Designed miniproteins, single chains, continued (4). Designs and how they scored, part 114

Each design is a single chain, and the fold is of that chain. pLDDT is the mean over its residues in the fold that is shown.

## One batch from the design tools (miniprotein)

Design m15938
Fold by ESMFold2-Fast:
Formats: C-alpha cells, structure tokens, sequence
Structure m15938 (fold): chain A 78 residues (1-78)
C-alpha cells in the first residue's frame, strides 16, 4: 500500500473505533474495503470525505480524538 492508501486506512480505522455514528462507520468500512484498489488521489479524497463526515456527525471532542489517532498513525508511516 502507498502512504496515501495507508493514511486512508488509518483514518477509516480511527473512525470505526471511535465514532458512534452509523453513517461514519459505514463510510469508514467502505473505505477500508476499497483502499487497496484506489490510486493515491482517490485515497486522499476518501480521507478528506471521511473527515468531513466525522466533523458533521460527531461532537468536536470525538472529532479531535479521531484526528489525533489518525495523526499519530500517519507520523509512524513517515
């Protein structure tokens, strides 16, 4: 997996673990399944789309926790 694909997987995993919203979890599960077939631009777009959905559906506190978990994972890849 490319770094962009790995970042999308990390975002999806953080959302699945920490989100209580079914739409967020469903989008994250779909990203997790499809990421191996995505190019880098699709993976980046999926990450942005998921984070925007989390921001709309979840509290600021839950959003911050998801972003923090994602950022820690991404830093480990680079």
Amino acid sequence: LSPAQQAALLAAEAAIELSKDEEVRKEAEEIRERVPEMDDEQAKAATVRLMNLVGKKESDETFDKIVDKFALGVNALL
Scores: mean pLDDT 82

Design m15939
Fold by ESMFold2-Fast:
Structure m15939 (fold): chain A 96 residues (1-96)
Amino acid sequence: NLALVYNNLGVVYKNQGNLDEARKSYEKAAEIVNEIGDDSPEVKELKAIILYNFGVLYEAEGNLEEAIRYYEEAAKLLPDTHVYHLLAKKRIEELK
């Protein structure tokens, strides 16, 4: 899945401190997943992971308001038992 490859590339760039390249990679991942256009659990999970990673990126940039918005959107796409739902909720609580 090409969207997953771009998402993973974004994580690598973020971990290297290359936030601009991380953003471009996540944007490309989001474009691809949005073009798929289905509501399958697999596509929703990938979209949620990409949104969560945007939250992490905004947090790294010091934009906590945008980080919270992305974490909230990620959590909405997933059941409350999902690891990324729980991670997003934890991040929101830490940033209050």
Scores: mean pLDDT 85

Design m15940
Fold by ESMFold2-Fast:
Structure m15940 (fold): chain A 87 residues (1-87)
Amino acid sequence: SESSIALLRLYAVAKKIPIHKLSSSEEADEELLKKLKEEDPALYEKFEKLAEEVKGKDLTPEEIDEALEELDPKLVEKLEQLLLAKV
């Protein structure tokens, strides 16, 4: 979803991952989210739920990182692993 892609990009900024090395295509973002869903469907569901909750809020990248850590620290570790694999 658009909300999940937006949250993913904000999280990459929070972690100072070189976002310019990530494909700007929707297809590449969807592939990363699909891999998360295939490897851990429960973490993917939590991520989608948080993305929907924060889409109406002007959260900073730092607040997004904090919200994800509070939701599930394993989700943060998995997202960082998947994002770093793309750079």
Scores: mean pLDDT 72

Design m15941
Fold by ESMFold2-Fast:
Structure m15941 (fold): chain A 83 residues (1-83)
Amino acid sequence: SPEEALERVRRLGRELAALGREKGDMRAELGAEVAEGVALIAYGVGKVAKDDEFATRQLERKVRDLEEALAAGADPEAALKAA
């Protein structure tokens, strides 16, 4: 569901932000926050349009982008790509 996908984005975003803070890298933390903001917009658009499939697809893409950023060790470029 889009709600479950949004929860996954939020969880991964918190993990990425925490790793960024641990390394003193504000760009990774900011990238995680922007990614969550974009995910919230996609979720809202899907709810207004009554298109849960669209919302879920967009959110699953953000999940993948955030997982890639985490796998890269909170690389700022990967975090910005997730946004």
Scores: mean pLDDT 76

Design m15942
Fold by ESMFold2-Fast:
Structure m15942 (fold): chain A 80 residues (1-80)
Amino acid sequence: SLLDEILTDLARELARRVRELVNQGKSLEEIEAEVDRHADELIEKYAEKYGLTDEQKAELRELADSIRRVLLNRYREELA
């Protein structure tokens, strides 16, 4: 579905951004702040491109938060 395609792209873009920031030696706090900002920007971009409803935007924000937590937890373990 369209939503599944958006979620796949969102997850891929967030994962790429986390890896870039980790490679730059950014702190976890800096990574969290930057990834949250990037997720918001991506959601607005998808909303404009695909004509998403407010409900769909809210769902994407919740899913982006879940993806962010999984990615940051994985890198937290990698950095320990």
Scores: mean pLDDT 81

Design m15943
Fold by ESMFold2-Fast:
Structure m15943 (fold): chain A 103 residues (1-103)
Amino acid sequence: LDEELKKIAEEIAPKSAEEVYKSVMYTRKSMFSFMDGDIETSKEYMEKSKEYTEKSIEIEGEKSEKGLEEGMKVVMREVSREFERRGDTEWAEALREQLREAE
């Protein structure tokens, strides 16, 4: 996952690759913290994700947006699998449907 996200960022948005990668990773950390019931940590990670999202777009614009979009699809796929593993099949299916429609 980590290597895949780095590769996506580097190939799509090379000038903002670190910011794209960090934004996507903080979104992942936020969602997992939320699932674990740690709302405070989830909020902190989401704020960091927003900061890196804004910074990446300022650096490289549309390329950063595309890198964020593709990286987010990878994270949402992992999050969907985690919901399914925890027995939240309805949430897992909702995320899979959203990913399918984004294609």
Scores: mean pLDDT 82

Design m15944
Fold by ESMFold2-Fast:
Structure m15944 (fold): chain A 97 residues (1-97)
Amino acid sequence: DEALFEGYRAIILALDPEAELPTLEEAKARLRELSPGAVEVGEFFAEAAELADELVRLMRERGLSLEEAAEEVRRRRPETPESVLRLAVTMAEVDLR
C-alpha cells in the first residue's frame, strides 16, 4: 500500500517539481477521493497503469491526442470507472514528459 501511495506522490512531483512535497497522508486522501468505494488501491493502480500504456500506444500508433485516446479507451471499455481513466491519463501525461 505505502509503495503505491509513494508512486502517486512521485507523479504529483513530476507534474510540479517545485511544489511542496505532498505528505503520504495527503496522497492517500487524494486517492480515496479519486477511487470512492469500489476498487482496492492496488487494483486501481494496476488498471490505471494498463490503461496508461494503452493511451500512449493509441497516441503513437494512430496519431491521436491524449484527449482523443482517452475517448477511444472510454468507447472500448465503457465499464471502466472514470476515476481509473483519470489516473491513467495523469500517468500517461507523466510518461510523455
Scores: mean pLDDT 68

Design m15945
Fold by ESMFold2-Fast:
Structure m15945 (fold): chain A 95 residues (1-95)
Amino acid sequence: AALAAQRARREELVARFREFLEGLQANARYSVEEKAEAAGEAARAVLREAGAPEELAERVAEEVRRTILELGAGPEAVERAVELVRRALDATLAA
């Protein structure tokens, strides 16, 4: 029960983060820099909600910001950012 609940929570948080990033990708009103900042803050919020240490959440948020700045806000950046957050959530919720 506990392990299944942790997995379900990881999947919910990852799905919510992906949906947010896909919304940012589709929004032509924001610059790449604004999208990077919003994505980083979303990553931090999701990780903090899952109980990640502040240092880990900030590090992953910065990696997400950098990924979007380097790759743009396209599908490749979304997939890489989601993978960064998924790995951090897996580590956080499995601990």
Scores: mean pLDDT 82

Design m15946
Fold by ESMFold2-Fast:
Structure m15946 (fold): chain A 67 residues (1-67)
Amino acid sequence: SESDILLQWVIEQLRLVGDWVEQVLAVRRKTAATGDVAAGEAELAALDAEHRRRVAELDQQLQQQLS
């Protein structure tokens, strides 16, 4: 049903957020240990771009399933 599709989308979206937060915290911990702020900023920018891409793919899948 539509409600089942929406529930699965919510669950998967929460998983994506959880993965992203975990990766961000790992980068920040690494930056604190190494002192390489420039490398840390570059990794965070790449993680933000990848997270945005994955969210867009999930949204596209939802639209296809509701079509």
Scores: mean pLDDT 87

Design m15947
Fold by ESMFold2-Fast:
Structure m15947 (fold): chain A 61 residues (1-61)
Amino acid sequence: STSGPSLSSLEGLLAQFDAMVAQGWSREEALQRLVDFIESLDLPEAERQRYIDALRARAAA
């Protein structure tokens, strides 16, 4: 959709990662899916990189 996704906040993305892992996704599968999702967003480069870095840190914990 062109209207922007509802999961565009960093906190929302981290919560979605946690929810996916809780549902039985592997951390690496959840990370890859959410990185692909973030890369599909029309976010500023700095925000996109920050989100991906935070998500990778979350996956590594």
Scores: mean pLDDT 76

Design m15948
Fold by ESMFold2-Fast:
Structure m15948 (fold): chain A 84 residues (1-84)
Amino acid sequence: MEEKFLKKAKEAAERGVSLEELLEEAKKDEELKKLAELVELAMEQARKVAAGEISEEEAAAIVLEKAKELDPELAERMEAELAA
């Protein structure tokens, strides 16, 4: 799922397609819809980190909580990766 989205993102960048357009296409895909929502949230949190409004740890926690709501399996994988 994540690998499919990453490949699609690279292909879109090579074609000159905007990230916004890519996210809109991903939302139409049942498998990628949850990842598209998480990516949008991650981008918003990353912007806040860059602006000095929140820490990277705080941003990661916000994204992880959203992942637990949308895709519990993905959230478990993210937690396992961070715990290792």
Scores: mean pLDDT 70

Design m15949
Fold by ESMFold2-Fast:
Structure m15949 (fold): chain A 57 residues (1-57)
Amino acid sequence: SKIEELKKKIENLEKSTKEVVDYLRAQGKDDLAAQVESAANTRIEKLKKELEKLESE
């Protein structure tokens, strides 16, 4: 279902974002890590709103 696909997409994005952010911070790229985390959080919020809309249908 679209709901299950969206949930998996959110979970995968959260996991991949953490891995990328941790990698960048380990390399001393703290500013870039913060930018990646911020951009990912914005996208995750949009996906969560889409999920809420689908669950309301």
Scores: mean pLDDT 84

Design m15950
Fold by ESMFold2-Fast:
Structure m15950 (fold): chain A 101 residues (1-101)
Amino acid sequence: SPAEEALRLLRTVPVPQSLLDLPREEILALARRLLASPDPEQRRLGVSLLVQYMLLRASEEEQPAIVDELLALLRERGVAEEVLAEIRRLLQTSLEVRKSK
């Protein structure tokens, strides 16, 4: 199902804590570099890092642009539109829950 595929993309490659402990700007730069890699394994790590950064550290101003960039990069790799829609929904819901206190 699209929901199960979306969850797999968000959880299948765990991000090492050492990478999540990097300064915000370094995490974003690393994620973009990994996503630009011709190596599928590095791209997958980049997706995972960008998702974790977005959920845990991204500013409210940055969040929409990061979501759009991630989805565009996944679309280029052939991820189905239904899965992309589920990823957007899950990320936006998670961000809204984190914002609401």
Scores: mean pLDDT 76

Design m15951
Fold by ESMFold2-Fast:
Structure m15951 (fold): chain A 79 residues (1-79)
Amino acid sequence: MKEEVEEAIKKAIEKPQKLAEKSKKEPIKEEEIEKVKKEVEEIIKLLERNGAPKEVIEEIREVLEKAIKEVKEENEKMK
Protein backbone atom coordinates (compact mmCIF):
# COMPACT_ATOMS: atom_id res chain seq x y z
CA MET A 1 0.00 0.00 0.00
CA LYS A 2 1.03 3.63 -0.42
CA GLU A 3 2.62 5.02 2.77
CA GLU A 4 -0.11 7.69 3.02
CA VAL A 5 -2.80 4.95 3.00
CA GLU A 6 -1.02 3.05 5.81
CA GLU A 7 -0.84 6.23 7.94
CA ALA A 8 -4.52 6.94 7.21
CA ILE A 9 -5.50 3.46 8.47
CA LYS A 10 -3.55 4.02 11.71
CA LYS A 11 -5.21 7.41 12.31
CA ALA A 12 -8.69 6.03 11.54
CA ILE A 13 -8.22 3.41 14.28
CA GLU A 14 -6.44 5.66 16.83
CA LYS A 15 -8.89 8.61 16.67
CA PRO A 16 -11.99 6.64 17.84
CA GLN A 17 -9.97 4.75 20.49
CA LYS A 18 -8.60 8.01 21.97
CA LEU A 19 -12.12 9.48 22.02
CA ALA A 20 -13.41 6.43 23.95
CA GLU A 21 -10.56 6.67 26.49
CA LYS A 22 -11.22 10.41 26.95
CA SER A 23 -14.94 9.72 27.56
CA LYS A 24 -14.03 7.65 30.67
CA LYS A 25 -12.43 10.75 32.26
CA GLU A 26 -14.75 13.56 31.08
CA PRO A 27 -18.02 14.04 29.11
CA ILE A 28 -17.54 14.36 25.35
CA LYS A 29 -19.55 17.00 23.49
CA GLU A 30 -21.77 15.87 20.58
CA GLU A 31 -19.80 18.17 18.25
CA GLU A 32 -16.56 16.31 19.10
CA ILE A 33 -18.22 12.92 18.45
CA GLU A 34 -19.52 14.19 15.07
CA LYS A 35 -16.08 15.61 14.19
CA VAL A 36 -14.31 12.29 14.84
CA LYS A 37 -17.05 10.40 12.94
CA LYS A 38 -16.66 12.74 9.92
CA GLU A 39 -12.84 12.47 10.01
CA VAL A 40 -12.97 8.65 10.08
CA GLU A 41 -15.63 8.55 7.30
CA GLU A 42 -13.39 10.76 5.11
CA ILE A 43 -10.46 8.39 5.75
CA ILE A 44 -12.70 5.42 4.80
CA LYS A 45 -13.57 7.17 1.50
CA LEU A 46 -9.85 7.72 0.82
CA LEU A 47 -9.09 4.07 1.59
CA GLU A 48 -11.93 2.81 -0.65
CA ARG A 49 -10.67 5.00 -3.53
CA ASN A 50 -7.17 3.51 -3.07
CA GLY A 51 -8.42 -0.11 -3.09
CA ALA A 52 -7.87 -0.91 0.59
CA PRO A 53 -8.96 -4.47 1.55
CA LYS A 54 -12.58 -4.88 2.70
CA GLU A 55 -11.31 -6.39 5.98
CA VAL A 56 -9.43 -3.16 6.80
CA ILE A 57 -12.51 -1.01 6.08
CA GLU A 58 -14.67 -3.32 8.23
CA GLU A 59 -12.16 -3.16 11.12
CA ILE A 60 -12.13 0.66 11.01
CA ARG A 61 -15.96 0.79 10.98
CA GLU A 62 -16.13 -1.63 13.93
CA VAL A 63 -13.64 0.46 15.94
CA LEU A 64 -15.58 3.67 15.18
CA GLU A 65 -18.98 2.12 16.06
CA LYS A 66 -17.67 0.62 19.32
CA ALA A 67 -15.98 3.89 20.33
CA ILE A 68 -19.11 6.00 19.63
CA LYS A 69 -21.23 3.53 21.63
CA GLU A 70 -18.80 3.69 24.58
CA VAL A 71 -18.71 7.52 24.46
CA LYS A 72 -22.52 7.77 24.42
CA GLU A 73 -22.85 5.29 27.32
CA GLU A 74 -20.26 7.22 29.40
CA ASN A 75 -21.95 10.57 28.59
CA GLU A 76 -25.35 9.20 29.73
CA LYS A 77 -23.83 8.17 33.09
CA MET A 78 -22.69 11.80 33.60
CA LYS A 79 -26.13 13.34 33.02
Scores: mean pLDDT 79

Design m15952
Fold by ESMFold2-Fast:
Structure m15952 (fold): chain A 91 residues (1-91)
Amino acid sequence: KKIMTLDEEEKELIKEALKEEGIEDEEVYELLVEHIEEVGPFPSEEDIEELLEKLKKKGIEISKEKIKKVYERFQDLLIEHTFELMREAIE
């Protein structure tokens, strides 16, 4: 079921991506964390549709455009975080 486990630092990156789109809902955060753990940080169109259906079942209406922006921002933050860790490792 899960293809990865997010650490606390990666979860903070998800919170930042959500806040940049004006989303501070804990349920949205929890569902997004679980979804990323299930499908990875680079979801297909079908993966995004699955997340939207999960949100809708919880009574949460978020546009597909906002979810795509959150994923794109998370991807950017994750890449930057990886480079930061590499830079710290070599001083």
Scores: mean pLDDT 79

Design m15953
Fold by ESMFold2-Fast:
Structure m15953 (fold): chain A 98 residues (1-98)
Amino acid sequence: SLAEKIKEDLKKLTGKEVDLSDLEELINSLSEEQRKIIEALMEKGVSPILALLALQAAQAILAGVVSEDEVIDQLSKKFGLPRSTVRRLLDLALELLK
């Protein structure tokens, strides 16, 4: 399932434990539109967990609840990803939300 792919990907990319119960509830709450965007990002070669995170970050920015720089800083630190990588993923998600 998408949830299983995301959980496996997260463990491979970060090497750190994350609260999987919160992640599972989040994945189960995704709309059909949100699932299609995640699948589109995955078709472009984005990993399942990064596709989910990019979508959520892009939606939070568009809703005005968080700044782009704050999201990039938080995701970069939490997942050990370069800021440039996070920015590129965010840009892809924002394009798909047009």
Scores: mean pLDDT 74

Design m15954
Fold by ESMFold2-Fast:
Structure m15954 (fold): chain A 57 residues (1-57)
Amino acid sequence: LKKFEEVTFNSLEEFKEFMKKNPDAIVLDSTLNPINNDEELEYLLHHGETTFFVYYK
């Protein structure tokens, strides 16, 4: 079992599709803080963040 996996999202739509396929996934920003809503992800993408971390419950 991996502790964290790296994932790349280039858009909010990619993130939403990922979460639909992986409902137990927890997505983290580059400082390992959980992303709790679409607005937080949009903010990060707008500031050039495209690499995130994932773990599963």
Scores: mean pLDDT 79

Design m15955
Fold by ESMFold2-Fast:
Structure m15955 (fold): chain A 83 residues (1-83)
Amino acid sequence: GEKLRETVRELLKKAKELYEKAKKSKDKKEIEKILFELEIILGMTRILLGVAKIIGDEETAALAEEAIDEIEKYIKELKEKLK
């Protein structure tokens, strides 16, 4: 319930911080490292979505789906920046 929602919020907050750092960076290696970290956070958030669906926590599932969409957008934008 509450604790699972807080974990999703913390993962999204960390993803936003990493995205902002990568957006300001001109170092390709730093951006690639941040992309790897964002992919890990995305994977963790997908696991939490699965858990929320299994236990019937609809509020956490909705939050996790929104977080996944936002993290996927960050990853896409940073991959475009590396081209």
Scores: mean pLDDT 88

Design m15956
Fold by ESMFold2-Fast:
Structure m15956 (fold): chain A 72 residues (1-72)
Amino acid sequence: SRAEVLERLRAWLERELDERVATRHASEEEVARARALIEGLAEETVRERGLSLAEVERLLAERERAREEIRR
């Protein structure tokens, strides 16, 4: 369902944001602004792209793999 897709996307974005905080790439103010934007972008992205849950899961897995390889 759309709700499941949005929940999955929000969870991924929140994990990315927490990672940035842990590595000190963002200030508290930047994090707060990013969280507000994440809510809006998650809904807009699902609406625009018409993504299924399976498609979102695949894309998130691909991004996580790439990030693990690049992150130092």
Scores: mean pLDDT 61

Design m15957
Fold by ESMFold2-Fast:
Structure m15957 (fold): chain A 120 residues (1-120)
Amino acid sequence: MEPSVEELLERALELLREAEEIATKLIEESDNEEIVELLTEIQRLLGEARLLLKNAMDTGNLKDLERALELLRRAIELGRETLRLAEEKNEPEELIEDIRELIRLLEEAARLVEEAIEKL
């Protein structure tokens, strides 16, 4: 039995909540200004994406889902840049692992939103 659009978006919102918690932790734990700036932008994009997904759940608005997917893809690119920068600066392994988990959560959330769009 295939998941409904509502079930896909509910799971995406759960993953984005987990991603936001990791981003907040990373901002608090990092002393690197460039990493903090990238994570702060990711946090902003996640907030916008979550609002669009909630609106789409209420309205069925395809454009809100497409916009949320664009924001998630941008957040993934910034996450990859954050990972590269953290590795280049020899940041603690725990911080690098948390960035990798952040990217994984964002990629899974984007996949679920893309699947929801395909079902509409």
Scores: mean pLDDT 89

Design m15958
Fold by ESMFold2-Fast:
Structure m15958 (fold): chain A 87 residues (1-87)
Amino acid sequence: SLEEEAFRKAEELFKYIALAALENKLPEEVINEIIEYGKKVHEAKTAEEALKIAEEAYKKVKPYLSEKDQAAAERILKELRELVEKA
């Protein structure tokens, strides 16, 4: 289903953000926030909730990401938004 695809896309974004955070040695507090957002997305009941959580998580980490990593994360977010709009 489109909803299942949206949840998978949100998971893809969180995996990407987590990897980027570790590689760029983000502050422990920011890494802990990413982990908490990841937990929230697993508890989300709708694709719309998953998207909101993913957007909030990205906003928090964006200042710490390279331009290339920002572009990749924003592409995943765009794909997630498109799936939510079709659901």
Scores: mean pLDDT 80

Design m15959
Fold by ESMFold2-Fast:
Structure m15959 (fold): chain A 63 residues (1-63)
Amino acid sequence: LSEEELTAYYLSLGLPEELARRLAAFIVSHRDDPLRSADELLEVPGVDAALARSLAPLLPIAA
């Protein structure tokens, strides 16, 4: 998935545009080194523990 496709996906989930773009960029930068846990999403400004937990099962790249 491209950064633009991920941004559109997160926007469809109701996330604010700035946060959706930031999350998409973070995921794309880690596509060759997949996220090992939802806790890694806490590195993204604006993501708290509750949001990271709710997004974990919805991540297209998370194994």
Scores: mean pLDDT 69

Design m15960
Fold by ESMFold2-Fast:
Structure m15960 (fold): chain A 93 residues (1-93)
Amino acid sequence: MEELEKKFDELIDELYRVANDALAGKIDPATARARIERLLSEIQKVADEMIKKALEEGNKEKAREIAIRSTAAQVLYLATLVELDLRERGVPV
């Protein structure tokens, strides 16, 4: 579990960095979108594995906390993807 928690935290940190760099114009929108989509997919995969392990150990509270963190990350960064798409299309945001 500890290795999965570390991987989960590292993926969230990388997602935050990519989003910030993209919004600051340090990374082109197309490259940023591709990286964010891959990171979101990996975050979901790791979260699902962590939730499964927590439930197998009878720890429903930990499973719930992981699900909330994963969902929050996805919602926040889906908003970032929408903004990047609008900027690429020349729409002021």
Scores: mean pLDDT 79

Design m15961
Fold by ESMFold2-Fast:
Structure m15961 (fold): chain A 82 residues (1-82)
Amino acid sequence: MVDEDIAYYRELAKKYEELARQSPNPEISAQYQALAQAARDGAEQLEAARDDPKAYRKIRRDYAVRITSLAIRAIGLEIDYS
């Protein structure tokens, strides 16, 4: 559902902003900032495409892939610096 997807991405952005602020490691903090920005961009693009189901599905898929890739990188950094 469009409103749930957009709300989820906005909530995700806030969670990553909090993780970035709490991280004492600047490289890990920067990675969480990148995740927060990707989530914000995803929410904005989904909102813009809310009345276009074809564009909406493509944007949802593309941002899911992007956020997953960034999250894997963040996990890798946390393991390396743990």
Scores: mean pLDDT 83

Design m15962
Fold by ESMFold2-Fast:
Structure m15962 (fold): chain A 66 residues (1-66)
Amino acid sequence: TVEQRQALILDVLMGTKGYVKGKDLAKYLNVTEQTIRNDIKSLNETLQNGVIESVPRKGYRFVEIK
């Protein structure tokens, strides 16, 4: 489901130091980069204790907000 995929994205990002490229997330989850972008946007709308940062050419990183 979409919810399971979003939870897995968050788990990967929370468990990784540094950035994870959108292409690598897309390949790992067997989806498109557009799907990852949409999921990251949805996660950022619902996350209460952090934000997923997007940096061109570096990718995504979870930043905890205390």
Scores: mean pLDDT 82

Design m15963
Fold by ESMFold2-Fast:
Structure m15963 (fold): chain A 122 residues (1-122)
Amino acid sequence: SREEKIELLAEAFSLLADKTVADIIGHDPRVPAEDRDTPIVEFLLRQFELLLENNGRGTPESAVLNALTFQSIADAVEAKDPELGKKFREIINEFLLAKEEERPELTELFIEALRRALERAA
């Protein structure tokens, strides 16, 4: 269900609460230098909010939200919790393969999960 996916994503992102953007995707030249020390969960929330403003369609400012970035995030989750990482990867693949009309709803799901993860880290 939608709620089960949100909770699973929130658990997965919570495992990364101690990680910065540089820790997960530090070698990606699309990451702005000023964002490298930003907590990854906070950075991802900002990126997904930019996607939602554009109806779930990619923008130049959100170009870092790509398959390689999602692979790095999934790998980091799987390193801490293999079962959760596998399930997280399945949801990421659904997002990456989504039709344009499905992207706003999926983007909102990620935003809610990231907000829950940040609340747990506070």
Scores: mean pLDDT 82

Design m15964
Fold by ESMFold2-Fast:
Structure m15964 (fold): chain A 92 residues (1-92)
Amino acid sequence: MLGEVRIELRASLPSDGAAVSLVEARAVAESGEELPAEVEVEIAADSPETARATVTLTVTVEKDTKVIGTAVFQAAGHAPTTAEGEKYGEAP
């Protein structure tokens, strides 16, 4: 059964100029089951009125490391955006 893996992220974007922090990150199988995966997230943040966070996802499952994608979250008047994280690698 080929299962797609869904990455769920939750980040805090403070409105008072504090640094962005990752609240929660996990890998979820198509069945909704959490996978025993390591998720690394790099966040770069800016001030609240221009608040943005670039999130780079690296997922390691059973020693198989995959870069899922990059997502940009914006606060202060913008809805959060989540990039689709598919590995770029259709046949060259």
Scores: mean pLDDT 48

Design m15965
Fold by ESMFold2-Fast:
Structure m15965 (fold): chain A 93 residues (1-93)
Amino acid sequence: MDGKYKIEGTDYVIEIKNYEVVSATKDGKPVEIKKENGAWFIEGLEDYGIGVNKKGELFLRRKSDGKVYKMKKEGNKWSVTIDGKTYTFEKIE
């Protein structure tokens, strides 16, 4: 699952290598990332941290309560619906 993923509906792209989020950009400019409780929180997008489990599945960890939401893969996209809002990550590289 190594590659770059666009967060649909936003200007963010994340890079994943070896089951870790290793970098993020907003509008092509690097932004800070911080690992907390097994998930990577991106500067300007801190409501959910992004992680990869040992099975190679993407997940979101909610900052407010630590709840984990596994994403589902369909084609080149990973998605999850939380409280009526759909979060989608599209593989671009």
Scores: mean pLDDT 86

Design m15966
Fold by ESMFold2-Fast:
Order: structure tokens, then C-alpha cells, then sequence
Structure m15966 (fold): chain A 78 residues (1-78)
């Protein structure tokens, strides 16, 4: 449900809100390979995206964009 999705995202943001976008991206990919929890994967994806929008590092943004297909596949499989 939407409420469950928002609760998971809020919890992850509170725990990891100051972490670099690369770390959120890494967490999303790690969960996608084993956990199957689509809301956790989605939460880390959204945290990575929000962090990347604040980043001035084009390499970090490129890493996020390159990983999006794998993350989207993991969410779809979960």
C-alpha cells in the first residue's frame, strides 16, 4: 500500500539521510540481489535520487543513472 511505502521511505531517510548518494545506490543494489523487499529497494533508490539532486559531482550522477535499469528490474522482481 501507499502508506506502507511511505513509512519504509521515511524510516530509511531518518537512518541514512546524510549518507552519500553512492551508499544509497549500493544499498538498493545489495537488497535487489537477495532481499526481495521492493519497498526497501524503492526507498534506497529515492534516497539516492534526492542526494544526487543536491550533488555537484557529475560522476556520482552518472553512476546513479547507469544503475537505474538494474534497480528497476530488482523492484519489478520483488
Amino acid sequence: SLKKKEEVIDKLYEEYGNEEGREYLKKALELGSGEGDKYKILGYKLLAEEHMKKSSDPAEKAEYEAAQPAIDEAIAEA
Scores: mean pLDDT 66

Design m15967
Fold by ESMFold2-Fast:
Structure m15967 (fold): chain A 81 residues (1-81)
Amino acid sequence: SLEELSKRLQEFDKLSLEEQKELFYEFLAEARRAGMEEAVLERLERRFEQAYKEKDKEKMKEIMDEVAKYIYMLLERQKAA
């Protein structure tokens, strides 16, 4: 669930590198279900993969925080539509 993903994101620094990558792709799956545009999903994936290769944990977390925020925005817009 999105709540479980958000809880794991709060403990990001305690996760292994593999768990951090898994968490990101779980957020992308939720974003796709929420109706995020494919072009945005692809851009986020490229940004994350670059940060992952550079082992830039701060940037990786920033990208996941952005994804989580946009998922909540999309879900709220769907309720208002």
Scores: mean pLDDT 83

Design m15968
Fold by ESMFold2-Fast:
Structure m15968 (fold): chain A 88 residues (1-88)
Amino acid sequence: SGEEIIARAEKDIEAAKKDLKEAKENVKNLSVSELIGKILRVIGDIIEYELLLKKTTDPEVRAALEKAIKELEKILKELVELLKKAPD
C-alpha cells in the first residue's frame, strides 16, 4: 500500500542517517569497503524509489518518495566525501 511505501522510505532515510553519523564519528578508522557498502545501499534505495515514483500516481506517496530521494542523495554526497578521506 502507499502507507507501507511511505513508512519504508522513512525507515530507509533514518537508517542512512545513522550510517552517515557512525561514519562521521569513526572517519579515521573507516575502511574503504565499509564506506562502499554504505554508499551502494543508499544508491540501491534511490534507484528503487525513483522506479516507484514512475509507477505511483498518489500525490501523498509521490511527495514522500521525492523527499526520500532528496534526503538520500544528500546523505550519498556526504558518504562519498568521507570515502575521499578514508585511509584504506
Scores: mean pLDDT 84

Design m15969
Fold by ESMFold2-Fast:
Structure m15969 (fold): chain A 60 residues (1-60)
Amino acid sequence: SAAAEAARWAALRAAERAAGGDLTPHVYPSPEAEAAFLAEARAAQAAGEEVREYILEPAP
């Protein structure tokens, strides 16, 4: 699902850019959601799939 997650976030970022919205990284709704996505993103990177850095920025 990491590729699907990356595609979802890429589409969301593209939509925000097109709308002239805020391009700062999104905050995750919960720490477990952030950890789950980061684990999938790491697995995707290890598999050679593209994962955008903007998604991997930690929440404050």
Scores: mean pLDDT 53

Design m15970
Fold by ESMFold2-Fast:
Structure m15970 (fold): chain A 118 residues (1-118)
Amino acid sequence: SVRDRLIEVLKKVKELVEQADISPEAREKILSYLDKAIEAIKNGDYDTAIKYLREAAELVEKAVTDPEVREALVNSLYAIQGAAEALKRGDVPAAQALVDTAERYIEEAKKIIEKRKK
């Protein structure tokens, strides 16, 4: 389902945040927000999910040091937030398109992070 795909892309964002150049304190907080968003989505609580996704995106903007990684992660989180908003409205086609958009930004962030570790 598109909801299951949304949870899977959030798990991928968590893996990228764990690998990104961020202070340990900010990383822990971002991961906590993402876990709360995942739990809210599992419970169908899209309002709570949207709140924690917004808080995660704001902290990524402030804390991720590499500007290209920051941009890709922020764009992925905004696409994920948009997908949650679409699911709240029952707009499954819009949610699917936004999950596809999030997957593209996630792939971009992964490639940048892998290149930086060489």
Scores: mean pLDDT 89

Design m15971
Fold by ESMFold2-Fast:
Structure m15971 (fold): chain A 70 residues (1-70)
Amino acid sequence: SEAVAERAARHARGLARQLAEELGRERAIELLRRAVEESRALLPSETDETERAGAEAAIAALEERIKELE
């Protein structure tokens, strides 16, 4: 669902913003890169289409946020 993907991306952006504000840019980038790596490793085992779409949207949103923080 588009709505699930949009919600997941929104939550991911919120988390990224909070981490940058509380921990600073460099530490936020470190943690976000780790989160993306761990999430990508789990994607091939996700058999639910809706959950997979949400995870993919969240990963994409986190990657864009990392680029903005760099």
Scores: mean pLDDT 81

